# Designs tried in a protein design run: designed miniproteins, single chains, continued (4). Part 19

Each design is a single chain, and the fold is of that chain. pLDDT is the mean over its residues in the fold that is shown.

## One batch from the design tools (miniprotein)

Design m12630
Fold by ESMFold2-Fast:
Structure m12630 (fold): chain A 67 residues (1-67)
Amino acid sequence: SDLEKAIEKIKSSKLPYPLKVTLHVEGYPDAFLGTFDSKEEAIARVKAFHAANPDAKITDVKVEPAS
């Protein structure tokens, strides 16, 4: 559910592009994923992170304008 909430937060964002995306992971430093020109790219990167790190508990996502 935390992964789904993180994806929803990106989808509902009304921020200007590019988007700066950082994941909050329980027990670890925040994982900076990069800057993205679309929500689709950001969501794909979040899903790729989860697939590569299935044991990592994503608790939140921070979405910011890169400016």
Scores: mean pLDDT 82

Design m12631
Fold by ESMFold2-Fast:
Structure m12631 (fold): chain A 83 residues (1-83)
Amino acid sequence: SIATVKRVAAAELLRVLEEAPEGEAPEEVIQEILDLIDKLANAKTVEEISEISRKLIELLEKTPLSPEQRERLRARLEEIAAQ
């Protein structure tokens, strides 16, 4: 089901998030990541989920995050993983 695919994607993104570099990102970058997470939550096809997840992994791997920024992103991804 699409719900299962989203849960698996969110779980992988949570793993990538915990491995993301320590630092701090501009709010514009955090908003871009949050917008992609929102698109993931609203995705209706496996292709959409795959494309959005790929973009999120790429961004998370290269975006330094503060503990507060990491928690903001974690909370949103955990919402998807809990559906």
Scores: mean pLDDT 87

Design m12632
Fold by ESMFold2-Fast:
Structure m12632 (fold): chain A 82 residues (1-82)
Amino acid sequence: SAAELALEREALEETARAAAELGVPEEVVEAIRALAAAIDDPAAAEAEDARLLALTATLSEEEQRRVLEAVARAGEAVAARL
C-alpha cells in the first residue's frame, strides 16, 4: 500500500541518516538515499538495491557492522512513531 511504501521510505531515510552519523562511506549513504527515492518504482528500486548490495560487499567488516548499527537505529526511530 502507499502507507507501507511511505514507512519503507522513512526507514531507509533514517538508515541513511544514522549511517552518515556513524561514518559509513558517503557512497553507501548516497546509495541508501537513492533506494529510498526509488522505492515506489519497482524497476528503479531493484536496480538501486542491487547497487547498494554491491557497494556493501566492498566494505570492511567494521564498516559493515556500522551499516547494521544504522539499520538497527533506524528501526528504533521508526518504531517510536507507531
Scores: mean pLDDT 86

Design m12633
Fold by ESMFold2-Fast:
Formats: structure tokens, C-alpha cells, sequence
Structure m12633 (fold): chain A 100 residues (1-100)
């Protein structure tokens, strides 16, 4: 519910409310990979690129991560590296996602 509320706020451009909803979801389940990915995307949209990278890397360290969530996280990390001009790192992240 809280993760879905965060997505709704984000789609409405209410970025502060979206962040609060994602953080509340993570207080309940710190390993909620979907909420972490959504928080990463939100941080990236806010220009908080280092915080976004940190969140994506936390997802990739999770044991028993579903292939879909891992692929989504790697694509998001690729987009982040692209936006930073780190084209070689972006390419590697995209290629890893395509192998899943």
C-alpha cells in the first residue's frame, strides 16, 4: 500500500510525498526491493545521483533477488551512469540486464 501510494504521488509530481511514502514502506520492510528501486528513481529525478546509485547497489546486494527486479535495477543503474556521462559503466549495466 505505501509503495503504491509513493508511486501515485510520484506520478502526480509530488516528489516529497512520494519520498515519505517509500521511506515508510522501507521502515516496515527494509529489503522491499521494489520500494528501493522506486526510491532510487525518485532520487535520480531529484538530481541526487550518488544517493540513487547507493540505493540501486543495495538492491543488487540482496540475496534471492528475482530476475525481473535484478534486471530492472541494472537498467536503472545503466540510466543513472548514462546521465552522469559514464557511458562504459552504463553499457556494462545494460548488458548485464540483457543476460537475465
Amino acid sequence: ALNNLGVLYQNQGKLDEAEKAYLKALEINPRYAKALNNLGVLRQSQGKLELAEHVYLKVLEMPELSPLVKATTLNNLGNLYRDQGKLDEALKSYEEALKI
Scores: mean pLDDT 84

Design m12634
Fold by ESMFold2-Fast:
Structure m12634 (fold): chain A 65 residues (1-65)
Amino acid sequence: SKEGRRLAAVGVQQELIILGLATGYGKDGKFTINIKKKSPKSEALVKEAEEFAKEAGDEFTVTYE
């Protein structure tokens, strides 16, 4: 479901934040993730979050430090 995909996107964003790889926020169906340092692991999680957000119909933005 759309809500299930949105929750999955939030879950991946939270994983990135808990692992210290990113900061992020969500507002009005928009997800922003700021990556502290680009790595294969952070890139894989970003791609996963982007795919879930897209399937939920939400906007997805990623930035890099």
Scores: mean pLDDT 79

Design m12635
Fold by ESMFold2-Fast:
Structure m12635 (fold): chain A 56 residues (1-56)
Amino acid sequence: SHMDEEMKKYIYETSKMEKETIEMFFTQSLLLIQGVPQKEAQEKAEEIKKKVKEEK
């Protein structure tokens, strides 16, 4: 579907970003592709981003 193609494009583009951003967007995109609700996917992605930032 159109949304699936856009999501795959975002995964590819995020592979070029900083580690924390890559992990956040990858997790969110993967969960969305797997059918996880957007809110839950965002919450999981934000958790990962915070952990990556704080661990340095």
Scores: mean pLDDT 70

Design m12636
Fold by ESMFold2-Fast:
Parts: C-alpha cells; sequence; structure tokens
Structure m12636 (fold): chain A 86 residues (1-86)
C-alpha cells in the first residue's frame, strides 16, 4: 500500500531529523514523494500532502531539525488518515 509505505517513510524521516541526520531524512522525504506518485490522491489530498513535503524540505534546508521532525510526523499522520478513508 503506497500510502502506508509513505507514512512509514515519513515516520523514519522524523526519527532521522530528530537525530540530526539530514541525509537520511532527505532520503525518506524522496521516498515519500516517490510513493505519492503511486498513490491515487485527490487534488485536495495531494495539495495538503505536498504542502507538508515542502515545509519539511524547507526545515531541513534551514537546519531546523525539530521543526523538520514535527513536520514529518504531521505528514505521516495525514497519510494515515487518508488511508483510513479508503
Amino acid sequence: DPLEEAAEAARKGSEAARNGDIETARKYLDEVIKLLNEADLSPEELARVLGLVIDASYALDQGDYETAAETFEGLAELLERIKERR
């Protein structure tokens, strides 16, 4: 299930960000984006998910690992909620 795998990747990204491992956090962000291409998301769902992806990427670029970790966690929660509606 691409949504379940994306949520797991986002949670791993959160853990990597908490540890200051920016390379691993970016790897998991890329994995989320890849899995989103396989998920049949509505335009509204896609816009919300991409907003959090952009926010996570920006926080990583700024070295704000706490905000990045929180954003990854929010991304995972959003993806899990979308899956529950399927």
Scores: mean pLDDT 86

Design m12637
Fold by ESMFold2-Fast:
Structure m12637 (fold): chain A 87 residues (1-87)
Amino acid sequence: MKIVIHRVGNVLEIKLEGLTPEQQKEVIKFIEEKTDGEIIVFRDGNTLYVVVEGVTEEQFDEIIEFLKSLIEGELTVEVDGDTITLT
């Protein structure tokens, strides 16, 4: 699995590759339950794209922790131009 997260201001863009349909539903549900902002979701086979607007720093940290718990691989995070890889 590969997860890439890109944060630009208060907008969070997440690309998730190699997730099962059940894992994709779990990710969408978690984000919907944790955020009050607009959520845009696009699916292409086993790739899920999620864009969330109005994310707080606390909500961002919760999303990262949740995604880290789902994957057996690397999580790549870009925040305000800085790239962080989590394992």
Scores: mean pLDDT 73

Design m12638
Fold by ESMFold2-Fast:
Structure m12638 (fold): chain A 113 residues (1-113)
Amino acid sequence: MTLEELLKELGLNVSKEVVEEVLKSLRENRDPESGEKAIRAGDLVVSILTLLAYQLGLESPLLTEEKREAIENLSWQKKAVLTALLYALKYYPELAKELVGEETVKAVEEFLK
């Protein structure tokens, strides 16, 4: 299963371009300035946990007013992609590993299980 297929199963008509843009944005938060041997999983974990806190209406020190406003300003299509990603992290961990990496999935699972 791909994230695009999961979006279609959930009845969310989101373009592949928007899916790729959201995934690129999340990955950019992990990308080193140049040529680092290891991707910093912590930055992506923080981003995903912040999105999860927002989506579930949870109070979290990761969900600052500034970050909340940034998420609220996302288009509904981008919010749909992020919701599908959070759903995959809980119910389709193999798909989530392909999208955000194994270290990120394990870190999220540690806090959600």
Scores: mean pLDDT 65

Design m12639
Fold by ESMFold2-Fast:
Structure m12639 (fold): chain A 66 residues (1-66)
Amino acid sequence: SSDKALAAADLLFLQIMNGKVGDRLLSVAEIAERTGASKATVSRLYKQAEKAGAIKRVGREILVAK
């Protein structure tokens, strides 16, 4: 649902704002479990954040970029 998508987006945003560049973010599966959002929804949010330059993927890790 949109509410769960918003909760997932909020968690992602808080990690980016409170983190330093290079800090490891929660995995797609972990955010999905914590918020109840689908993995597909969380993956889309992660792709948007990566496109915006806010995060980057390094191997299996997702790191704060901005």
Scores: mean pLDDT 83

Design m12640
Fold by ESMFold2-Fast:
Structure m12640 (fold): chain A 80 residues (1-80)
Amino acid sequence: SKLDEAREEAEVLLDLGKKYAEASKNEEIKKQVEELRDEFQERFERAIEENDVETARKLINEARKQLSEIQEEEDKLRFE
């Protein structure tokens, strides 16, 4: 189902964020990723419980964008 697909995508995203946070040597970046994961997980679980596939997909897309922005911030700090 589309809900199961969204759950699988969310699990992959949460795992990527966890691995990124664990690999980061910047405590502020690590904290930002951990906070993003916590907020995403809470909102995503609510959307799934409500059978709101559209909101679940929007949350995944927003979290991916936010993670990408955090990664860009870390890259900038490493090379400046």
Scores: mean pLDDT 81

Design m12641
Fold by ESMFold2-Fast:
Structure m12641 (fold): chain A 92 residues (1-92)
Amino acid sequence: MEEILADLKSISVEEFEELVAEGEEKIPEFLSKYSDKELAKEIAEIIIETLRRAAEAYAAGDYEAAAKAIAEGLEKLKELMEKNKEAVEKDS
């Protein structure tokens, strides 16, 4: 969490907004390769919501809230992927 906070403070607003925009565009395309389309949809929804929450907090100057949003999103993704490990491994 502290490392994410430090990284967010070192990145310019323009660079962070570009990373979020690239993520939102590329994540659905990447996940389209998964055989389980419902799992891919759930993963995409978690990532997009996480990026949106982080971007909103970052734009408000709340780097701690942005870092927390990213950490919570990563934990949700990890939990979802662990529950669906067989489906994820099939597309490796």
Scores: mean pLDDT 66

Design m12642
Fold by ESMFold2-Fast:
Structure m12642 (fold): chain A 80 residues (1-80)
Amino acid sequence: TTVTLTISIGTSSSGHKYVELRGIENGEAVSPQAIVRAIQAGNDLLEADPTASAQQVADAIRDTLLRESPDVEVVVNVAE
């Protein structure tokens, strides 16, 4: 089963960058806590390096989710 997350990078009025979760396909194949931790890893990267690309953020989210759920395939797409 392939779990697909679609994200974008938002910017607050204060200039703070954050991960926006736009969609999930087959999210039931992983725990809700694993998804929360994966999104948090993306936010932690943006906090540490505000210049990080959307692809680097997507990779951090994917790698975190794969660590928690290595028996599923994970795809993280960046929305335009």
Scores: mean pLDDT 83

Design m12643
Fold by ESMFold2-Fast:
Structure m12643 (fold): chain A 81 residues (1-81)
Amino acid sequence: MLSREQAEAALERTLALLDKMLAYAKANNLSQDIIDGIEAARARVEALLARLRAGREVTMEELRAIEAELQAIGAAIHAEE
C-alpha cells in the first residue's frame, strides 16, 4: 500500500504527464479522440487527488485503472505516428 503522501505525489506526477501529453497532441494536431481521452483521464486524476486531499482513501484498483488509461493513451499516440 502506498502512503497518502506517495499516492498524492504519484497522482500529481501523472497530472503533469497528462498536461505534457495534451500539449503534444494539440501541437501535432492529433485526433480529437486522443485529446478527449487525455482530458477525461486528467479529470479522473483531479477527482482522485480531491478525494485524497479530503481524507478519503484512493484504492489500488483506482490507481491501476489510471495506469491502464495512461498505457492506452500512449498506445493511441504511437499508433497515429
Scores: mean pLDDT 82

Design m12644
Fold by ESMFold2-Fast:
Structure m12644 (fold): chain A 67 residues (1-67)
Amino acid sequence: GKLREEAFKLALEHMKKIAEKIKALDPSAEVTIEVKDGRTVVLTVKTATETKVFELDVDELLKALSE
């Protein structure tokens, strides 16, 4: 539906802004954004000491808003 498409777009834009801020704070960090199954936005941050993965499932978010 249109609401899901808009929510997905907003989630992707939000993650891109976060990625830009991380890269500005740590230029050595490898930051990637990936989309899985057309519903999950994955942000991967790799530094010299660790790798962190953050996932946002748009369908789960929409379910929470719908109760």
Scores: mean pLDDT 76

Design m12645
Fold by ESMFold2-Fast:
Structure m12645 (fold): chain A 66 residues (1-66)
Amino acid sequence: SKEKKEYLEKAKKALEAGDDFSAVRYTILAEVPEVPYADDIAAYIMSNPALKAATLERLKKLIEEE
């Protein structure tokens, strides 16, 4: 969808800038565009090293698939 593509581009730019929080946040929004409390979910993921790593690996795969 258009929303998914726009969020993936934002996530990619955040990752390239070293902004892991925004990269995680936009990755969540790319997969679930209308998810409530995206900032709180991103903060939770960032607090868990395994979830953070898995989310950033998911982002890399999503970028490769576009």
Scores: mean pLDDT 83

Design m12646
Fold by ESMFold2-Fast:
Structure m12646 (fold): chain A 95 residues (1-95)
Amino acid sequence: MTKEEEIENLKKFLKFILGISDEELPKEIEDKLREKIINGELDEELVTEALREIALELGIPQSVIDSLTPEEIYKLIKLLLNGVSLKKALELLKK
């Protein structure tokens, strides 16, 4: 299997976990999955770790990340990448 095929399989798996079908993944998530495939295994843990690492890089505290599901982490990352502040993004998740 090529690395591109592995990335496409991870993207499909992530979409399945998050319950999305036709939504395009942010480039930041694709880049992190690409990095993880080079160094790791193709599984749910790798996807969850990739989301957590992106969240940490965006300045989300570890304690907040640990309280969220992978779906909630994904939504929070999308809000932050679109320029929403962490405080406002957390308010939107709670509503």
Scores: mean pLDDT 70

Design m12647
Fold by ESMFold2-Fast:
Structure m12647 (fold): chain A 66 residues (1-66)
Amino acid sequence: SDLEEALKLLEEKLENVRKALEEAKANQDPVTIAVAEKELEEVERLLKKVKEGDKEAAQYVLSMFG
């Protein structure tokens, strides 16, 4: 289903964003940290919506990451 597919894509994206944030913190790059933190917030927001059964959020995720 679109919800299951979107969840899988978001879980993969969440792992990648977390790794990018850790690397940015290790490099003490405030601009890259801020960008990665914003991306993390957006991924977590979408993940919550898709878990709640938001089909519009699932379609958005599939269009952007699928």
Scores: mean pLDDT 85

Design m12648
Fold by ESMFold2-Fast:
Structure m12648 (fold): chain A 115 residues (1-115)
Amino acid sequence: SMEELAQKVKELQQAADAGDLEGVYRSAREIADLLRVTSLSDEQIAQVLDALLAALRALFRSTDRELALRVLRALEEVVALVERQLASNPSAPLELDIKLGVVRLALAVARVVLR
């Protein structure tokens, strides 16, 4: 549901802002599950992408490398699902492709830093 997605995105953002990587992991997995069964609006995709950037910033501040790698894998799954939805919507605004590009770049940096 739209309400359930909004709540999970809010939980991801709050966990990221708090530096709670276990909360980030949990929320990212729940968002991935919703993305497999729900088509998102452009506004919802923007909200997911903004929350993913917050999660990646929290990841870069982590001292727990094993947890950070687990979180990275969950974030990569969410990004792959968002990419699939954007690929199926040719009328999506260019701003979403730019946001996705920034998220993909941050993921690439995280992979290099965490090995």
Scores: mean pLDDT 87

Design m12649
Fold by ESMFold2-Fast:
Structure m12649 (fold): chain A 67 residues (1-67)
Amino acid sequence: MEEEIERLKKLGEEARSLAEQDPARRPVADTAVAVANKGIEEAKKTGDVELAQRYIDAAEAALRQAR
């Protein structure tokens, strides 16, 4: 659980960093940040590791689009 939350935080920070480096990537990066933040909130509320993993996968997919 703590590992999943930490991974979501790192994905969100990576997406934010990409948006700072290239403003053209901001819309896709903002999506990755939103998914990561929602994943953290849901993980804290439910303690559901499988749900946290789904949010990690979704954030990684969004981040891949931002490159």
Scores: mean pLDDT 79

Design m12650
Fold by ESMFold2-Fast:
Structure m12650 (fold): chain A 67 residues (1-67)
Amino acid sequence: DDSDEAVARHSALNRRVNELIEQYANKELTDEQVRERVRAAAAELGLDMSDTQVELLVESIKISAER
């Protein structure tokens, strides 16, 4: 079932997003590096994300990293 594979890919993306939140909060990554890592993760996981979806995810990571 392709939906089960999609759930697994999104779960993997969520794990990478959580790692990026921590790295950004620790000042280990710049805004540009976060964007690059999001795009790379989506490509590696075979997720077709629009530029808008990537930017929304980057903003979400930045907001989640701010206290």
Scores: mean pLDDT 79

Design m12651
Fold by ESMFold2-Fast:
Structure m12651 (fold): chain A 100 residues (1-100)
Amino acid sequence: MKLELIVITKSDSPFKSSTDRLVEELKKEYGDRLEVKVLELDKLSEEEKKKVLELLKELNIHSLPAFILIYKGEVVDVIEGWVGIETMKERLEEVEKRLK
């Protein structure tokens, strides 16, 4: 099973160091089972930023960081605001159970 996790944040976020640690832990735990992509809004091109902001609006996301889980091109879960590794693992396990 290959899940994609998109992490939307800003480089100046107070959660930057915590988000970086979460991404590293998830990569170690899941390996090739989870593709992690981090999008820092302030470092995106204007075109990329516009697309990300439209996605956030479509999903009714109002706070950062935001975590979007995608499977086969479909959004399967959305987590708004900071969460720790244990919560993220619980959400990933729940998604894996639904996709079986």
Scores: mean pLDDT 80

Design m12652
Fold by ESMFold2-Fast:
Structure m12652 (fold): chain A 111 residues (1-111)
Amino acid sequence: SLLEQAKEDIERGKKAYEEGRYEEAVKDFKNAILLAQQALDEGHPEAYKLLGEAYELMGDVYEKLGRFDEAIKAYRLAAEYYEQYAKITGDPEFLERAERARKRAEELAKK
């Protein structure tokens, strides 16, 4: 399924990130975002969680690369997708994840 492929891309990207292969991590997370967005468009709300995770990880990579504007945008998108998942599921954990991502973006924006 699209969701399973997106999860696999996220796991590959995490491994690349841990190994310092930042360009490969970006590619894997971008592929995960495309697949998760397609799953969302096809009516799979579970994709909101994967979009939140992939954008948060993309923010982490851009921060490591010193691309702070891209990191800020990624963290803000992660927060929005986590908030949507929290709204659908009623799970307060994703509101906490959204708040953490938003604070990361705010800290980077302050310089």
Scores: mean pLDDT 90

Design m12653
Fold by ESMFold2-Fast:
Structure m12653 (fold): chain A 59 residues (1-59)
Amino acid sequence: MEEVKKEAEAFRENLRKRYDDEIASLQAELEKNPDNEDAKIRLTALEQHRKRLERLGLA
């Protein structure tokens, strides 16, 4: 993959924050409605994506 210094750093920061915010939002939704299958699927997918991005250096 091709990266530009400052833009890559800003992208990584924004990406991580977006994933963290989305995960927190979905966790809050599941606390209110544990039977929300859509939220469970999205939460699992986001957690897997976040872990994979970390392992791949955010790629």
Scores: mean pLDDT 74

Design m12654
Fold by ESMFold2-Fast:
Structure m12654 (fold): chain A 70 residues (1-70)
Amino acid sequence: VVITPELLQQIPADLFPELLVQLGYASSVQEALAILQKFGLDMNNAEQLRTFLEAMALGKEVDLSALQPP
């Protein structure tokens, strides 16, 4: 699956901040992937997650430090 801006548009605008908050609480890549699946994004690997977070940035900074693998 390729992450695109259109994939981000599938997330309702009112739920986008909630998604970011829940991702900030994730203590592992697996938890982050489960949160994304709950919001309708079927991802199962770290590279898909990184691509998604880069797309979410879209010129804006996003805190990625909590989502890097150990």
Scores: mean pLDDT 57

Design m12655
Fold by ESMFold2-Fast:
Structure m12655 (fold): chain A 67 residues (1-67)
Amino acid sequence: AEIKVGEISEEGRKYLEKKVEEHENKELFAKYAEELFKKDPEATTVEKAERVAAGAYSLTELEEENK
């Protein structure tokens, strides 16, 4: 799944896309990554992409456990 996270560096976007592709539930992971980016749209760096990916992973894991 392609991720649309607004203003992000090309390196950060590729990092986040790779994390989405590596996750078992790509669509859910991408959904949470987009939501987290919307809540914190300030930075355009790879560091923000790393924080977003970590948060998306945690939220995806929690939702999958509640299925």
Scores: mean pLDDT 67

Design m12656
Fold by ESMFold2-Fast:
Structure m12656 (fold): chain A 79 residues (1-79)
Amino acid sequence: DRAAAEAFLRALRDAEAGRAVPLSEAARALLARLLAEGAAQRETLDPEAQALLDELLALDPDELVRALAAAIAAARAEA
């Protein structure tokens, strides 16, 4: 759903800006779907990527969005 993707990206941008992260139901549904898809592909990843995926799957949705926003901000600062 494009609306869910747009809501998720908006929440991610808000988190990057240090604002409150208002995850909508659509954004949460998209996040759950992406996590399920990642889990389904876990065995095709190297051990380091598997460990990272397991860490991400252990976070609640709001914590995961904040972690992703921080990682994206760090990546932008370096590249």
Scores: mean pLDDT 65

Design m12657
Fold by ESMFold2-Fast:
Structure m12657 (fold): chain A 70 residues (1-70)
Amino acid sequence: ALKEEALKHRSNYLKLKEKASKASDPNQVLQLLQEAEEIDEEIDQTEDKKEKAVLYKKHDDILQKIEELL
């Protein structure tokens, strides 16, 4: 359910924000987290499967960049 996924994403963002404080560039990590949160909101509003798949890929790409900076 969308409600359960929103709680999961919120929990993941909170954990990443905590790790960001220990990153080499905390401000860059926080900016990427903001971009990921914005894409997550777009995913929730999107009904088209192809557009949703593109948004999921962008979200994953940003999360990978965050992981590389941690």
Scores: mean pLDDT 73

Design m12658
Fold by ESMFold2-Fast:
Structure m12658 (fold): chain A 61 residues (1-61)
Amino acid sequence: SEEELRQAILDVINELIKKTGKLPTKEEIVDALVEKYGLSREEAEAAVERFIDPETGGVVA
């Protein structure tokens, strides 16, 4: 579902922040979604495009 995908993105962002101390790049989020959730790169890129604000790097509704 969209909510599950949004939660996956939030979990990935939080995990990367905890690991690096920095906001992750779009590419780092895509890579983590592919690795952790088994999404195709195309699906991960579409999810990031949909749920991440390019100006703030934050998750949007």
Scores: mean pLDDT 76

Design m12659
Fold by ESMFold2-Fast:
Structure m12659 (fold): chain A 70 residues (1-70)
Amino acid sequence: MLSPLEAAILLGQKIKELAKELGLESVKVTVTASGTEVSADVEAKGSQEKLEKFKEKAKEAVEEINKLAA
């Protein structure tokens, strides 16, 4: 089980790699660790297709990280 801080760091790292893989123009990720829960707020620029894929994968990453932080 990860601490919320460790989970937040890992989530930020995963989202950064996803943005690089998809070739987004810019991305801003705000990761919040509160209690035992981790959430991410994402602002990104790129084609609509890349943004949709990025949001989908980012949601998956948040869900997986929250399982590790619980």
Scores: mean pLDDT 76

Design m12660
Fold by ESMFold2-Fast:
Structure m12660 (fold): chain A 77 residues (1-77)
Amino acid sequence: SQQQFQQLVDQAEQQVSDEFLAWVREHGPPTADQVLEAARRLAQAIVDAARQTGDPQLTQQAEEQAQQLIDKVERDV
Protein backbone atom coordinates (compact mmCIF):
# COMPACT_ATOMS: atom_id res chain seq x y z
CA SER A 1 0.00 0.00 0.00
CA GLN A 2 0.98 3.67 -0.32
CA GLN A 3 1.07 3.92 3.49
CA GLN A 4 3.35 0.88 3.81
CA PHE A 5 5.66 2.32 1.14
CA GLN A 6 5.80 5.69 2.95
CA GLN A 7 6.66 3.96 6.25
CA LEU A 8 9.49 2.01 4.59
CA VAL A 9 10.81 5.19 2.91
CA ASP A 10 10.68 7.08 6.24
CA GLN A 11 12.58 4.24 7.95
CA ALA A 12 15.21 4.18 5.19
CA GLU A 13 15.65 7.98 5.34
CA GLN A 14 16.01 7.86 9.14
CA GLN A 15 18.54 5.00 8.99
CA VAL A 16 20.71 6.61 6.28
CA SER A 17 20.51 9.99 8.07
CA ASP A 18 21.49 8.45 11.44
CA GLU A 19 24.43 6.56 9.88
CA PHE A 20 25.60 9.70 8.05
CA LEU A 21 25.37 11.91 11.17
CA ALA A 22 27.20 9.27 13.24
CA TRP A 23 29.97 9.23 10.61
CA VAL A 24 30.20 13.07 10.63
CA ARG A 25 30.40 13.12 14.46
CA GLU A 26 33.34 10.68 14.39
CA HIS A 27 35.22 11.84 11.26
CA GLY A 28 34.23 15.50 10.74
CA PRO A 29 32.72 17.12 7.64
CA PRO A 30 31.99 14.74 4.72
CA THR A 31 33.54 14.99 1.26
CA ALA A 32 31.36 15.49 -1.85
CA ASP A 33 31.95 11.82 -2.73
CA GLN A 34 30.70 10.71 0.70
CA VAL A 35 27.55 12.87 0.36
CA LEU A 36 26.89 11.38 -3.09
CA GLU A 37 27.45 7.84 -1.74
CA ALA A 38 24.93 8.50 1.08
CA ALA A 39 22.43 9.73 -1.54
CA ARG A 40 22.97 6.56 -3.60
CA ARG A 41 22.33 4.40 -0.51
CA LEU A 42 19.10 6.30 0.21
CA ALA A 43 18.05 6.01 -3.46
CA GLN A 44 18.61 2.24 -3.37
CA ALA A 45 16.67 1.95 -0.08
CA ILE A 46 13.69 3.83 -1.58
CA VAL A 47 13.58 1.46 -4.58
CA ASP A 48 14.01 -1.62 -2.34
CA ALA A 49 11.16 -0.41 -0.08
CA ALA A 50 8.83 -0.07 -3.07
CA ARG A 51 9.79 -3.54 -4.37
CA GLN A 52 8.93 -5.02 -0.95
CA THR A 53 5.32 -3.77 -1.35
CA GLY A 54 4.93 -5.72 -4.62
CA ASP A 55 3.18 -2.71 -6.20
CA PRO A 56 4.56 -1.96 -9.70
CA GLN A 57 3.21 1.62 -9.66
CA LEU A 58 4.96 2.37 -6.36
CA THR A 59 8.15 0.77 -7.71
CA GLN A 60 8.05 3.04 -10.79
CA GLN A 61 7.45 6.12 -8.59
CA ALA A 62 10.31 5.07 -6.30
CA GLU A 63 12.70 4.64 -9.25
CA GLU A 64 11.77 8.14 -10.49
CA GLN A 65 12.23 9.64 -6.99
CA ALA A 66 15.57 7.82 -6.58
CA GLN A 67 16.89 9.19 -9.89
CA GLN A 68 15.71 12.73 -9.02
CA LEU A 69 17.51 12.51 -5.66
CA ILE A 70 20.78 11.39 -7.27
CA ASP A 71 20.52 14.07 -9.99
CA LYS A 72 19.89 16.79 -7.39
CA VAL A 73 22.83 15.76 -5.18
CA GLU A 74 25.16 15.54 -8.21
CA ARG A 75 24.18 19.14 -9.14
CA ASP A 76 24.58 20.42 -5.54
CA VAL A 77 28.05 18.93 -4.80
Scores: mean pLDDT 76

Design m12661
Fold by ESMFold2-Fast:
Formats: C-alpha cells, structure tokens, sequence
Structure m12661 (fold): chain A 73 residues (1-73)
C-alpha cells in the first residue's frame, strides 16, 4: 500500500509540474500494481485535465492504456 500511495503522489506531482512523460510513466506503474483503483485514475485524470487540458489528458491516459494492452498481448 505504501508503494502504491507513493507512486500516486509522485504521479500527481509530475502532472502538476507539467512533466507529461514522468506522469505517464508513473501512471503506467500505478495501473500495473493496482488496475482496479478507478478512484486514483480519476483523480489523476482530473489533474492532467486541469494542467494540460482535456484533449492532452485523454491522449496521455490513452497512451498508458495502449502500453498496458501491449504487455498483456
């Protein structure tokens, strides 16, 4: 739980700082460790939308989803 909480906080800070690549990497790691945590992903998506706008936030989340899908294939 501590590792998941740390990754969530690091992802949130990266998003707030405008670091798209770091935010994307950390969100990817979070989703790998806790795929059913819709609350964490929703909160990160809102922060990404506030910082980068809705279109860019959706792109970041879609890229994370694509990378997760490739790993399962």
Amino acid sequence: SDEIEKLFQEALEAAKQGDKEKAKELIYKLRKLNPDDLSAITRLGLTLSEVFGHEEANKILAEVQKELQKEKE
Scores: mean pLDDT 80

Design m12662
Fold by ESMFold2-Fast:
Structure m12662 (fold): chain A 82 residues (1-82)
Amino acid sequence: SKENLEKAAKYFEEAAKYAEEGDYEKAIEYMKKGIKYYSLSKTKNTPKIVGLVIRGIGHILEGDGKGAAESFREAAKLVKKD
């Protein structure tokens, strides 16, 4: 549903905010919430969104909160498409 996709996008935006602040525990928590709501509603952009989430996790593992934030914000933008 549109409501589930809107929640997924908001949670990915929240994950980006916490990643940028260096709060990786909260970034991962909100990323998981975003994935949960996204899983209730799927789009044709699923492979791209999954790739961006994995990329964000990779940046967190490297201590690159800014790179993680960019990836999560891009995922949120794609979730908002259509």
Scores: mean pLDDT 85

Design m12663
Fold by ESMFold2-Fast:
Structure m12663 (fold): chain A 79 residues (1-79)
Amino acid sequence: MSLEEAMLRAIDLYEKATGKPYSEEERKEALEELAKYSEEEVREALGKNFLAIARAAKALGKEEVAEEAKKLAEELGVE
């Protein structure tokens, strides 16, 4: 999984967890922000964000979203 793919998956999972929609513009801005950081910094930040999404999803009773977010954090080597 690329870091760009990981960012887009994080946004998708956050939408599923919270019900809050993200625009195409917001998705593009997120991808542009990735270019400002090193791969290491992005991987660690995204991994932590997936763990935060998993916690939020579990608290909201969305077990499937929580499981998917945990798996993505592990794929980035963050745990």
Scores: mean pLDDT 79

Design m12664
Fold by ESMFold2-Fast:
Structure m12664 (fold): chain A 60 residues (1-60)
Amino acid sequence: MPDLELAQKVNEAADAGNKEVIALIEKYSPLFEAALDDPKKREELGKEFEKEAKKLLEKM
C-alpha cells in the first residue's frame, strides 16, 4: 500500500470499533474481492479507498 501511515490509522480505528471506518472497509472488501485478478482495477479501488479513508479520518 503506497500510504502506510493511512493504512495503520484505518486499522487502528477499526480495531477501536469505529463504526464509520468499519462500514468503509465493509463497502470496499467485496469490490476488492471482485477485482482479485485485475491489478489495474485493484489500484483504482485502492486510490478511491485511500481518498475516502483520509476524508473520514480528517473529520474525526
Scores: mean pLDDT 75

Design m12665
Fold by ESMFold2-Fast:
Structure m12665 (fold): chain A 114 residues (1-114)
Amino acid sequence: AAEEIRKLAEELEKDPYNVETARRLGRLIGEHPLLAGVEIYRLINSDDPDVRAVGYGMLLAIARIFNDKEAEAKYRKELEEILKQSKDPEKVRQVVDAIVEGALEGAGLRKELA
């Protein structure tokens, strides 16, 4: 689990636009949210805004798994600022959404009405 999270995070660091890798990483974070801390720290401190967005996508996914509304709002705000510096903000949004969706799937959470 930890080794797979590391490898997928390294793959996204090299290609932050890979939606399929993002979904797979998200699923593992959902199954093992406490194992992602080292990779998140590394990614959010990247010089590449698109790589930082991946790290904040992971933080957003964890906030959503734990229903931490304050953390979710904070990380969404940070993501919007980072996206202003993105080379492809639309694709990065797709990657972040894939991480979050994968994480909700991995955590066994379901979409609720309203």
Scores: mean pLDDT 83

